Designed miniproteins, single chains, continued (2). Designs and how they scored, part 95

Each design is a single chain, and the fold is of that chain. pLDDT is the mean over its residues in the fold that is shown.

## One batch from the design tools (miniprotein)

Design m7291
Fold by ESMFold2-Fast:
Structure m7291 (fold): chain A 79 residues (1-79)
Amino acid sequence: SGIDRFNKGIEYARSKGLFGIDAIIVVLDALEGKDKGDIVDNPFLRMGKLSKLPDLIKKAGTLSEEELLERVDKVIKNI
């Protein structure tokens, strides 16, 4: 499912030293096809990113685990 795949991305981000909402943000950025993670500390900007969760969780279900982790790794390396 999309949520299972999304959670694999979160687990990977945590393994790279990102925790809490920062792990969520980098997985969302990777799913949007961004080249770089945009970790924001402003609550309104965080809420804007989190508003995309339902659509991006669904998108995660369309990717293989390997494809998702490759995307997440790329955006983390470019932070």
Scores: mean pLDDT 83

Design m7292
Fold by ESMFold2-Fast:
Structure m7292 (fold): chain A 73 residues (1-73)
Amino acid sequence: SEMEYYRELARELAKRQAELIAKKLEAKYKKKPKITIEQVGENTYKATVTTGDEVKTFTVDALELKKLLEEEL
């Protein structure tokens, strides 16, 4: 399925972006962040990056990713 391809890309993008955020939070707070990636909708992944001092959350949507790759390139 074409949408399965974009869901996998969205999951990988969420993971990589969470790792970049985690690196910044670890540098700032000198604490190991916890990363959680969860599927919150059919096409939507939510990433949470947490230290004891700060929480960052964001979403990545496979339909938006498909739109960016097919319509803006």
Scores: mean pLDDT 84

Design m7293
Fold by ESMFold2-Fast:
Structure m7293 (fold): chain A 72 residues (1-72)
Amino acid sequence: MEFERGAANVIARAAKELAEKDPELAAQTVRNGVRTTGAADVIAEAVRKALPEYADLFVEAIRQSQAELDAA
């Protein structure tokens, strides 16, 4: 939980810095974070807090990655 929360905050921060320059890379960073940690809910929470203007887009990317993990 705590380790995943720390990783989620790092991922959300990286996505925030990338979102204005390269939204596609920001979304890819979030998707890779979910695949690496398996902590979709924690990452979604961090993204909603750090990136409220982009939260819906990135939360959808997180849901897609989690669905792919669940299907595998």
Scores: mean pLDDT 72

Design m7294
Fold by ESMFold2-Fast:
Structure m7294 (fold): chain A 59 residues (1-59)
Amino acid sequence: MKYVDPRTIAELVAKGYSHREIGEKLGISPQTVSSIVNSLKARLGVKSDKEAAKRLLSL
């Protein structure tokens, strides 16, 4: 599947997993993980992956 819930990615980022590890766990490419995380950072106005993850999980 190419669609992945961004909250699932945020949970794994918050736990300290790399984009490669998240891609392997979810069956998607690390580039797809990076695109989703970068989209979250842009939408939430934050600069770090961990800040984006925490912000999304707080909503």
Scores: mean pLDDT 79

Design m7295
Fold by ESMFold2-Fast:
Structure m7295 (fold): chain A 80 residues (1-80)
Amino acid sequence: MKVVPLGVYDMAETLPEMLDRLLASAAKSPVPTKIVVLDGGSTDGTLEIAEEYAKKHPNVEVVKVPGGLEGLLEAGKKFL
């Protein structure tokens, strides 16, 4: 299984297009692909959009990351 992490923070306007493109790419793969949306504490409806996609698509998972944008950046640094 292939896992694609996607960090998001206050991007409700662009998230649907990004998820649609990732889902289209996953559908073309012969290997099961899971999209993990890492939300940094969005307040603009980004989390609600991600959760709606997770309800419709079993290969989409939403994980809440504490600490907002800084929390997302620190999570990235911790593995370097």
Scores: mean pLDDT 76

Design m7296
Fold by ESMFold2-Fast:
Structure m7296 (fold): chain A 74 residues (1-74)
Amino acid sequence: SLEEMEREILRLYLEALHLFASDGDPAEILALLDRALALIDEALAQETDPKRRAGLQNLRAEIERLRAEVEARA
């Protein structure tokens, strides 16, 4: 379901944030973020509610910013 997908996106992002804050493996962090981005694109293809779409787009932007930061420091 979209709700389960959105929950998984948040779980992956929070795990990536925890690893980033703990100086974790950049490759592991990037893998989590890439999976979250793939799920966001899948969710956006199915989501019709404007508020939920805005939330997903905002989360995508935050994940893309973290991904760029991780790549720059790898």
Scores: mean pLDDT 88

Design m7297
Fold by ESMFold2-Fast:
Structure m7297 (fold): chain A 100 residues (1-100)
Amino acid sequence: MERYVVSVTVVTEASAADAVIARLEAIFDEHDIDYEVTRRELPDGRVRVTFRATLDDLETARAVAAEVTAAIDAFRAEHPGAVHDVTVLIVPASEVPGAP
């Protein structure tokens, strides 16, 4: 059976990072999906937040990716200038480089 990785990367202001993380965690929690979150400070003082979740169903992966995209778009509208870059990807787990 093929599995799918939903990868979400958001570059945000440091002051907005916790709010963005909380909003995205709520989506994954609502869908009972296990996820990994990484927070990294960038040289310019911004924060890169990366979420990764592995799902057994492409339809669920697409639904989660759509909800994440909508939530980030809503956050951008509510907080202009707080989010600088967003990437949402769905990749077959077989195409993800192996664990280190």
Scores: mean pLDDT 82

Design m7298
Fold by ESMFold2-Fast:
Structure m7298 (fold): chain A 83 residues (1-83)
Amino acid sequence: NELIELAYKALLALENKDLDLFEEVKEKILSTYGNMGPLYAAQIVYYEKKGKEEEAKELREKALKFVPESVLNEIIEALKEKV
């Protein structure tokens, strides 16, 4: 699933502090899917792994403006299976 692979690349970019990769993946997600949902899913997983539960909760609320909860949860679960 290309969308999940792009979200996973965004997560890896965040973990490695690779700003160039993060921007490349962001541009691909926006040009292909037209919304920030997959990027927010990656950021939510990243902050949860760092123990930043408040930031993760705020990002989840923001993401729900762009994607249905079921789709957001599917991306998050798929990302957690890869880490």
Scores: mean pLDDT 81

Design m7299
Fold by ESMFold2-Fast:
Structure m7299 (fold): chain A 87 residues (1-87)
Amino acid sequence: PLVVDPNLSKEEVIKKAAEYFREHGRLTKEEVKAFLKKLGFSDEEIDKAIAKVDKKGDGYLTPEEFINVLKLLGKNILAKKFKELYE
């Protein structure tokens, strides 16, 4: 199971997300939701952002789709940080 430390900073959460995407190539919606909740987003905000990106409805997000979710949630700085840490 995905375990995210409740004491992680937003930068550390993004670092863990980048590590997880590098290991698995893509994440499930539930795994993405777990990271985004640690960044302080509500279930409703997350579900709306994912629905706009995952138009296929396949239940998985790529790193590029995750970056787009962060941008839709107004977190362009975190999106940039994720890309830097993922690469």
Scores: mean pLDDT 78

Design m7300
Fold by ESMFold2-Fast:
Structure m7300 (fold): chain A 64 residues (1-64)
Amino acid sequence: MMVLSDEQRREVQRLVREVQDTIDNGGDFEKAKKRALERARKLGPQVEEAMRQHITGLESEKAR
């Protein structure tokens, strides 16, 4: 699919949860963000773009 496959969607959800867990535990958000993007890039450009959008949303939520 040109859109995310079910497998790619599950991987994005897992990466988002890892970043969210880091925020919830007061960990290194910048490092978690970088790691998630690196993993997403290996899965494909659609996954990287989806992950980048989720990270932007998490950054906006943290800034509120």
Scores: mean pLDDT 76

Design m7301
Fold by ESMFold2-Fast:
Structure m7301 (fold): chain A 106 residues (1-106)
Amino acid sequence: MLKELLEEGKKEGMSLEEAISKSKDEKLQKAAEFLRKAEQASRDGNDGLAYAYGAEVLKELLKKGVAGQEEVDEAEAKATVELSEEEKEKAKALVDVATELILEIE
């Protein structure tokens, strides 16, 4: 929650605005790391891992009504590995960032 990051910032002598900026930067960093790992899996020819990353993105897009259940099911069927909870959180951060940019800029 944002509240925990704001309390952490106060302990470090940060202003409220600095703590909010840091929280946004952390979300962007998680999104960038997820994209980098997904691209690397695809480039390495690790199709099973690439589909695992794709399935988590599609699940988050399905929750927002922009992807279909059939697309999720197909990606999961081709995924050969399960992502950690940390990687799933990064997928959510990526979809949240992308959705915010699409809705605010386009």
Scores: mean pLDDT 70

Design m7302
Fold by ESMFold2-Fast:
Structure m7302 (fold): chain A 69 residues (1-69)
Amino acid sequence: GHMAERAAREAALDAAIEKGELVDPVSGKPLTRENAVLLADGTAVSVEDYVKNITPQVSPVSGRPLDTS
C-alpha cells in the first residue's frame, strides 16, 4: 500500500544518510535526517532546495502567493 511504500522510502533515506552517501545535488553538501526530503521519484534533496524549487509558497489565509511587498 501507499503508506508501506512511503515507510520503505524513508527507511532507505535514513540508511543512505547514515552511510554518508547522500549529498544535495545542487550544493554537494551532506544530507542529514533534518535537512533531507525524499521526493516521489526517489531522489533526495535538501529542505531548502525542495521549498524553493518544488513547493509553491502560498498564504495560509487566502491561498494566494505570499506577498513580497
Scores: mean pLDDT 62

Design m7303
Fold by ESMFold2-Fast:
Order: C-alpha cells, then structure tokens, then sequence
Structure m7303 (fold): chain A 140 residues (1-140)
C-alpha cells in the first residue's frame, strides 16, 4: 500500500500539472489544502488513519483534475454541465465516506483537519463551477 507521504507527492504533482489552469486565488486555496494534507499525513499512525489520509489525498487529486477539465469545457453546453455535475456528485460521495471513516478511526484533531481539507476543495469547486449544484459540506 502507498504511504500517505508517497500519495501526497502524487497529489503535489497533480497540483503542479493543474496550476496553470487555476486563478491566483484558487492556487492559494489548493496550496493550503496540500499543507493540511501534509499535517494529516504526519499525524497518521495507524493503518486505518494512513488509509483514510491516502484516500482523502486521492479525492483531492480528483478534485484538482476536475478543475482543469472544467476550465477547458463550455459549461453552457448541457451535456458538459451534466458530465461535470456527475463527477462532482461522485467526489462529494467520496468526501462523505472519508469524513464518516475519519470520525470512527481518527482523533478529533485529525477529523478537524480532514473536514477543513474537504471544505477547501468544495470552496475551489464552487468558485470554479458556479452553475453546478454543490451543497455546503457538513460533518456527518
């Protein structure tokens, strides 16, 4: 299994790849998200905590790649909007699963960090995708 540190390097590589497609403000939020993931990785000691951190980093990578994809699509096209909405819905389901697992397996500090990561990614998606329905993140 990849370690949180190894997976985080992959997430950083995705960020560098998508960075040219992000606004200056979006780059700042993405960089803050990466720093929070690093903190969560440093706190991950059990196999369950490590797996949750790896899975969260994977979802963050998927969110960043979706921002790049959406920046190249005409979202006024209903087919493109529906495709992006489907990918957002899948990402939101993944985040709900991760937060539920974090509450079961992680410390209160780790849960707060994981929730902040989710909130920052949702903030990025809302800013980039104003026509897409994205609910406010809620801790389960």
Amino acid sequence: MPTPEQRLKDTEAVFKKVEPYLSEEQRKIAAETIELLKRLADLSKTEAEKQITVDLANLVSSGLELLKEASTLDLSDPGNEALVQMKVDELLRGFRDILARAQAEMSAEQVEIAFEVVKLVIELLKGALPSIAIPEPVLP
Scores: mean pLDDT 84

Design m7304
Fold by ESMFold2-Fast:
Structure m7304 (fold): chain A 73 residues (1-73)
Amino acid sequence: SVEEKLAEVERLLAQLPSMSLEEQREVVERITRIEQELIAQKAPKDDIRRMVLLEASATLQLLLAWLQEKLAA
């Protein structure tokens, strides 16, 4: 269900800070795939909006983790 997919993404997002860059990249790819599925299924606009915000949050976390590694070099 749409709610189960959103709950899965929220669980993944909560785990992101403890993940490696490679793992975080895989999570972002998975979130993007779930977002595409919800759009294809014509999920309610509020659910799609929530999903887009979760994807943006995951992408920002990945970017910050990448920058931290680059700045520490």
Scores: mean pLDDT 82

Design m7305
Fold by ESMFold2-Fast:
Structure m7305 (fold): chain A 80 residues (1-80)
Amino acid sequence: SKFDELLKEAETLAKQALEEIRKHPDDKEAVQRILRDFNEKLLELLEKAYKEMTPEEVEKFRAHIQKLADEVLKEVEKLL
């Protein structure tokens, strides 16, 4: 389904962001840039969801994106 495709893409973005941060977790400017780029890409996926899914599916996707962003922040805190 379209929902599953966008969800998988969001999860891939989270993994990529964390892998990039793990290379230089002490580089605060790089960490901030990576997190900003990650959040911007999540918003792009949400815009696609809004255009291609039902309002109910968009709300479920939004909730998942928020949880994913929160988990990325928790993992980043562990690297500090």
Scores: mean pLDDT 86

Design m7306
Fold by ESMFold2-Fast:
Structure m7306 (fold): chain A 81 residues (1-81)
Amino acid sequence: SAEDVQAIRDTLRSMQGSLDAEAAAQMEEAIALLDEAIRSGLDPAKIEAAIARLRALAEQLRESRPTLARMLEGIAETLER
């Protein structure tokens, strides 16, 4: 639902403060895609793009920040429902 996507977006924004500049920028791209999805009535293409960005960020962070990477994977799985 739109409310679920909004809650996920807000969760991702709360995580940005703990990321370095490069990871924070990648997170902002995922957030922007979720904002576009909300504006478009949950366009599946925008949601799929956001999922792909979150998974790419999780892979990048897997070794340096494994707990955060796992959280991002869980969020991506929630968006796929």
Scores: mean pLDDT 82

Design m7307
Fold by ESMFold2-Fast:
Structure m7307 (fold): chain A 83 residues (1-83)
Amino acid sequence: SLDDKIAAVRERQRALEARLQEMVAQGLVSPKQATLLRARILTIGGAVTVAERIPNPELQQKILDSADELARDLESELDRIAA
């Protein structure tokens, strides 16, 4: 369902926040990198909030798909930083 998709993206957002905090604690990212990465996580959350408010299921789906792609790209970037 759409609600399940929203919940899934929000769980990915929380996982990204937790992972970034751990990477900062381990010294794997600079303060500037941390600021930019946090901004990306906020952008994902903002997209989900917009999707929740739109009374158009097709557009909601498209926004959630975009949020999922942004989350996947960020996960990949964190993997590269950690390598």
Scores: mean pLDDT 87

Design m7308
Fold by ESMFold2-Fast:
Structure m7308 (fold): chain A 70 residues (1-70)
Amino acid sequence: SAAERRVAAARARIQAKTTELHLKYRSDPEIVLKANELANKAVARIRQDPERAEEILAEFEEEMAKLEKE
């Protein structure tokens, strides 16, 4: 369904962004840990509220951007 495709796309983007930060901040274990926590939280929220997948992805991307500006 379209909803299942939106969930899959959101989860793929979360994984891609998390991987990007792991590679970019490989030498900063604190940023890597926080990125993993944000990704796990976003995935858990999508699992509970799949209809909110796009909203949850947007919030995740905003939090990841804030983490990079620390």
Scores: mean pLDDT 85

Design m7309
Fold by ESMFold2-Fast:
Parts: sequence; C-alpha cells; structure tokens
Structure m7309 (fold): chain A 82 residues (1-82)
Amino acid sequence: SQIQQQAQVGLQNFQAVRALVAASPVRTAEDDALLAAAQREIAAAQQTIENSPSLADRQAAAETLLRIPLQVLRQLVERNAA
C-alpha cells in the first residue's frame, strides 16, 4: 500500500517532468536521451516493486522511483545554467 502510493507519486512527478520537456521550445536530443534513460530506470523499479519477494528491495525501488524525477529535473536545470 505505502510502496504503491510512493510509486504512484514518483510516476506522476515523472510525467510532469516529461510534459515540461515536451512543451519546451528549446528541447534537445540530449533532453530526450535523459528522459529515455530515466524511463528505463522507472520500468526496472516498477518490475522490482511488482515481482521481488523482498520487502526491502521493493521499498528501495519505490524510493528510487520517487527520486528519479528529481534527478532528471536537476540535470535539466544544470544544462540550462551552462
């Protein structure tokens, strides 16, 4: 329940970041590559949450899923500051 709620928040935050990039008039191929890499990590974390017999691994995956949108946002900000 708590794991699923954290995963849902992470997914919603990532969708918001994707929407920001899609709406950007200065979107680059590097931004698209960053989003694609993040999407693969999200898919891996979701598989761990759904399939791992370990509660600790599922909790770690939910925390990772929550962290990914923040990491992507930080990298986008760092690129724009350069």
Scores: mean pLDDT 84

Design m7310
Fold by ESMFold2-Fast:
Structure m7310 (fold): chain A 63 residues (1-63)
Amino acid sequence: SLLEKNHEFSLLMTELIEKERAGTLTDEDLKEAAKKLGVSVETVKRALQGDPKAAHEISKAFL
């Protein structure tokens, strides 16, 4: 269960990071990810900008 959650978390974050780098990340992508991860859109945005505190909050909420 925890290993599968870690895999799902890694996949979700990797997809968001790749879209951000490609310039294809949409507000809908951010809202969907925030709902799935159990955090705010602002927290997802901060994590994508490399904020380790935001990344930790996402891990605590989802894992």
Scores: mean pLDDT 80

Design m7311
Fold by ESMFold2-Fast:
Structure m7311 (fold): chain A 98 residues (1-98)
Amino acid sequence: MEEEEKLLKEYIEFLKERAKMDGVTLSDEQIEAYAKIIVYLREGKLEEALKLVKENGFTVDDLADLAIFLGMPIVAIEASRPDMTIEEALELMKKALE
């Protein structure tokens, strides 16, 4: 939907500015993928978010970094646990984005 495209662009710009402020170098491809994951989670499309994570080779640690950028340090701490799966990390992020 048109609103999805608007949210995607807003999250791309947010992540670019946040990475710049934190002195972190992220590729344009990584930023776009992160923004798409956030949009899918906000829409409740957990399976689409999972597919995108797998296609981009993102780890639980990558999702923890994304949670920090989104101001969700509790999610990042939980996602950094050794028994945490990608699916569980995405479910925690989805709940935090509600």
Scores: mean pLDDT 78

Design m7312
Fold by ESMFold2-Fast:
Structure m7312 (fold): chain A 105 residues (1-105)
Amino acid sequence: MMTPVEVMDKLVEEMANLYKELKRALEAGDLKAARHYAILLGASAGVLELYLFLYRDEIPEEKRQEALSRVISILEESYKLLEEVDPETARELYIEIQRFKSMLS
């Protein structure tokens, strides 16, 4: 059976993969695909937030902080890429960034 830390790590890895696909779509000029990956990234952020809350007593603080820092970085880079191209979708990611930052301190 997977540990809560292993599930957290897989959720973070999925978000990193969605960021790579978002960046690739933007480099190809495929704004429809870019928006699709940005929406999935926002949804994955919500799933991770709920998972971190439900399993907070089973995830070591150090591992939680590492995951939060990586996710914030992924979301901030995604926001920068989308801010000029799709500001409405970028705004949704900004809300998720603020939520994860509040979980750090």
Scores: mean pLDDT 87

Design m7313
Fold by ESMFold2-Fast:
Structure m7313 (fold): chain A 56 residues (1-56)
Amino acid sequence: SEQEQRALEEAERRGQDSMEKILRYKEARKSGGVDTSLSQSEIDAIDQSLAELDAL
């Protein structure tokens, strides 16, 4: 159904946005720059996601 298709597209878009943030965070770390404007909960979430990717 169209509702299921839209829900799947939203989930994919949300996943892509999350991946883009993770990649930007990785690049910032490689360049020695860390944006301290991120909240601790956001940093923790990114670090958790990176740990999961490293476990792959």
Scores: mean pLDDT 66

Design m7314
Fold by ESMFold2-Fast:
Structure m7314 (fold): chain A 68 residues (1-68)
Amino acid sequence: MSPAEKAREVFEEGVRNRLSTAEVAERAREAGLSPGAVTMVAVAVKEAQDGDLEGARAALETMERELA
């Protein structure tokens, strides 16, 4: 599984299970993501939970560029 796929799994889990930003960051770190990708996936989860789907998408796109 690519780092981008792992990050998307963490994002989906964080949204579905209403995980806190800290919990999302910890799971992303355990998945082996870079510090920047950890930050962006946590931001994406928070924005999605707040109903900002465009903000969540932008954060995920930034994360994917960092992982490439």
Scores: mean pLDDT 80

Design m7315
Fold by ESMFold2-Fast:
Structure m7315 (fold): chain A 92 residues (1-92)
Amino acid sequence: MKKITIKLTFKDGTEIVLTLEESATVEEFIEKVVEELRKQGFSEEEITYYEASLLKLMVKLNISLDDTVAKFVEKVQKSDLSKENIKIEVLK
């Protein structure tokens, strides 16, 4: 099975690196980001802020939580996100 590694960099310099299967849902991806932020000692208020930022990005890209991470990655690569407060990089 093929896996995708995604690096998220938030405007404050916070970095999250996640590896998921291409068939994983966007909902599962967001849940793993939330888990990683908790492991790094972020407050529930900070976690809620970053989760909301990701959900706003999904709406902007016209992606639902039921869509696959592979579809999310494809839309990220086709979109100009240079003005967004979250930088998304796909690592192989």
Scores: mean pLDDT 79

Design m7316
Fold by ESMFold2-Fast:
Structure m7316 (fold): chain A 82 residues (1-82)
Amino acid sequence: MEEELKKAKEKAKKIGELAKQDLLNEGVDEKVAEKAGQLAYDLVLKRGEKILKLKKEGKPIDMKELDRELVAEAAARAAEVN
């Protein structure tokens, strides 16, 4: 369990840093890129924790629905930084 949570945090951190770097390369303002990276980190970590909780409780996991929710939230926030 501790190892799985550590992997979830590392994955979230990597995705957040990649999102920030990609936006900086596109000429987006540094403060906006930092906020987007932090949001990506928070969303990925929250999803990872939810998946771990469902697995621990033996509940079914709809990964496709969780993926759609994450993408929709990320897209909505990306639109707000224009």
Scores: mean pLDDT 74

Design m7317
Fold by ESMFold2-Fast:
Structure m7317 (fold): chain A 100 residues (1-100)
Amino acid sequence: GAEEVIARLEEIAGRLSQLAGEQDATDFDKAAELTLLHIGAVLARDGARRGDYQSAAEMAENLAKKLEELASKYSGPTAQELRDIAEEAREVAERLRELA
């Protein structure tokens, strides 16, 4: 239900926050991009909490696209983690559309 999708958005936000913190020590520009994506995930979560499922779905889909673009700037495990988060965001967007 909606609670499950909201929990998934919270997990996406947490994963992006952790990655931003890890990058802050080595690359401030990448950390800044990850921080903006984290904010996007938080906004999608808050939209879903308010029952604004259509807007939350659009935010989650846009988040997935930006994560795939950002992944091209990384290599190894971090690039794969970003792609995994992007796939999760796309699935969340589809679930949000089902609730709308």
Scores: mean pLDDT 86

Design m7318
Fold by ESMFold2-Fast:
Structure m7318 (fold): chain A 99 residues (1-99)
Amino acid sequence: MEEVLKRLEERAKAGDPLASLVLEALKAAKDEKYATLGAILVSMGRLLGIEVPPELLAPPREDLEIDKEVLIAALEKIRAATEDEALRAALEKIIELLK
């Protein structure tokens, strides 16, 4: 798992936007910054051309409490849309942190 994270960090440094976003999502989940996580998931969904839960598309920016089930649903949808093993492993870890 540390090897997956190092691989994603190298890809992000090389200019991979999905690798950069998934690392920021993992950090937001660990820091319990769920509004930030929601915004990152919207950005990832747009890059992958997938629909994210509508609750994440127009949330208020202040005093926002996001349902973890909505975040998990978005993460699972993003994970299903990618064939990248390293991105999937990181997304699965984020889902586990929210459970």
Scores: mean pLDDT 76

Design m7319
Fold by ESMFold2-Fast:
Structure m7319 (fold): chain A 110 residues (1-110)
Amino acid sequence: NREEQLKREAEETAKNSETFLRQMGKLGEISSLLAQIRELILNNADVSEILELIDKLLELMKESPFLPERMIDLAEEIKRNVETDREKALKLIDELLGLLGEVRDRLWNS
């Protein structure tokens, strides 16, 4: 029955759309947190405040299995450097934002 096939294709498209929107939403949240962390570092905010946002970022990233492990490694490297080398932490944030853009573009073109 052609109607049953069309219903299955519509259901599969709907599930794929929900997955896509969920993944794009998580990328938006990660991007927002990275922007906030970057601003706090540039404004010489307290390390404790910056670390709280980095821990929230790491939690979101670890709950996002579609992200490359390299992005989690970079976020952990940002955490290690934020106390001792804020300039390096900023460069790592810019690298992570670049990778986030690549993941977004991959999802959008899939």
Scores: mean pLDDT 84

Design m7320
Fold by ESMFold2-Fast:
Structure m7320 (fold): chain A 89 residues (1-89)
Amino acid sequence: SERTQEIEDLTEEAREAVRNGDRERQKAIVERLKKMIKEYKEEMEEYERHLAALRQQGAPQSEIDKVEKQVETIKRHIERLEEALRLAE
């Protein structure tokens, strides 16, 4: 996905900045990663609220499964971003 590629690209940029001792690039990457983590956590909370509503309404399992998969995907993206942040710091 586009998000998977963006996270991987940022992770590689972080590794390169650390390897080259580029403090300004490291700082810029850290700030970008922090912003993305915040935005993805907010999006995850929105999907979790939607999932709770679907379960309460007795929505079809196929619809519940789709939203659960979206939550799991966002969780993995957050984990990768947090790993990239640890690498960049």
Scores: mean pLDDT 87

Design m7321
Fold by ESMFold2-Fast:
Formats: structure tokens, C-alpha cells, sequence
Structure m7321 (fold): chain A 100 residues (1-100)
């Protein structure tokens, strides 16, 4: 079974290739897996994704950010208030870095 790290790598590749159907499929699989994890593991996931986004060109970074926002929206209701703030901060940091 693919790990979260493997799914992240597949998601980044699908974004680079413009494969919208595969992006949606991997995004849904990530949402399902993330809902089974602890708040700390979810925050670490978004930290790793931010690192990947910062290695992409602007167009692909924007696409990856949109996917990150979609995942965050779906998992936010299951997170503690502290974890929600940490995830929001990571998304804002990625957004600011793309625009810089």
C-alpha cells in the first residue's frame, strides 16, 4: 500500500503532468488516510507538502497549493484548534512564498 510520502510524490508528479483526474484520485486517497492520523502527523504532512511546493515552479506550486487547501478544508473539522492554526499557518506561508 502506498505511504503518505509516496502519495505526496505521486500527487506532485500528477500536478506536473497536468493529470487532473489522477490529482483528484490521489487527493481523495490522502484525505481518507489523513483522517486516520493524529493531529501531530497531519501537521507534519502539511510541513512536508510545503517543502515540496517550495521546490516547484510558480504554476505547479499554485496547483499544489489549491490541492493542499482542498485537503485542509476536508480534514479541518476533525482537528484540534491548535492543529487547525498550525495547518492554516503552513498554507499561508506557502502562499506567501509563491507570491514572493
Amino acid sequence: MPSIDELLEELVEAIRNGDEEKVEEITEELIKKLKTLSDEEIVKFFQRWKEYILTLDKENAEKALKAAIKIAKEIMPSLSEEAQRKVQALIHEAMSAIDA
Scores: mean pLDDT 82

Design m7322
Fold by ESMFold2-Fast:
Structure m7322 (fold): chain A 63 residues (1-63)
Amino acid sequence: MIEELKKKYEEYKKNYDLYQKGIDALRASPDREKNQPMIDGLEQAAKDYKEKYEKYKKEIESL
């Protein structure tokens, strides 16, 4: 049970880190203005992943 929660935490955290790297790359691009809708979408996805891994972290800490 706790191992499954830890696995979910690690998966969501990994996805968050990957999305953040993508956002940073797009922001550094000379085409930043054209990339803004993609940046916004990735920021929303990153936020959702952060909320999910923080939720699983709290669930693990409450066990």
Scores: mean pLDDT 80

Design m7323
Fold by ESMFold2-Fast:
Structure m7323 (fold): chain A 87 residues (1-87)
Amino acid sequence: MVKLADGTVVSAERDGDKVKATEKVGDKTYEVTFNLETGEPEEQIGGYLALVVTALELLGKDDLAKAVRDAYEAEVAARRAALAAEA
C-alpha cells in the first residue's frame, strides 16, 4: 500500500502470475487485474495504465514499470505534437 501526493491510495495484491491492483481516490475505487510478466490487464476499471505502473513499482518491477510508463508517455507526446502541428 502506498499513498500518493494527491491523497490517492494504491494497493497491489499478488496471486501467482497475476496482480490485483486497487486505487482509491476520495470515495471512488478503481480496480484492475493484470499479468505480472506483460502488464496486460484482464479486467479494467478506471485509469489502468497509471495503476499498472504504480502496482509494478510496489512489487519491485521497476524496469517493467518504466517500460509501461515510457510507452504511455511516448503516445501522449506524439498526440500532443500532432495537435500542436495542427494549431
Scores: mean pLDDT 64

Design m7324
Fold by ESMFold2-Fast:
Structure m7324 (fold): chain A 87 residues (1-87)
Amino acid sequence: EKKKKLEELKKALEEEFKLHADKRSPEKNKEYIEELKEKIEEIVEKSKKGLELIELSIKYNGVASAIINAITLDEKTIENMIKALKE
């Protein structure tokens, strides 16, 4: 379940970058995608609810922005934001 959601999120990130790839070098784009994939792993290790926050935030921010915003938050802030987004 968790691994499937993580894989789907990584795929969504790659698809989002494909839509905007024409303005960046392929090498730099690949490096940034890999960096964001590492950040997803860090968020998931840091907080069991980090992935849920990213999934909820994608509706409002897009995939890359949801990931970037989540990496700067502590666990308590993540939990509070999930509650707010569900209400």
Scores: mean pLDDT 67

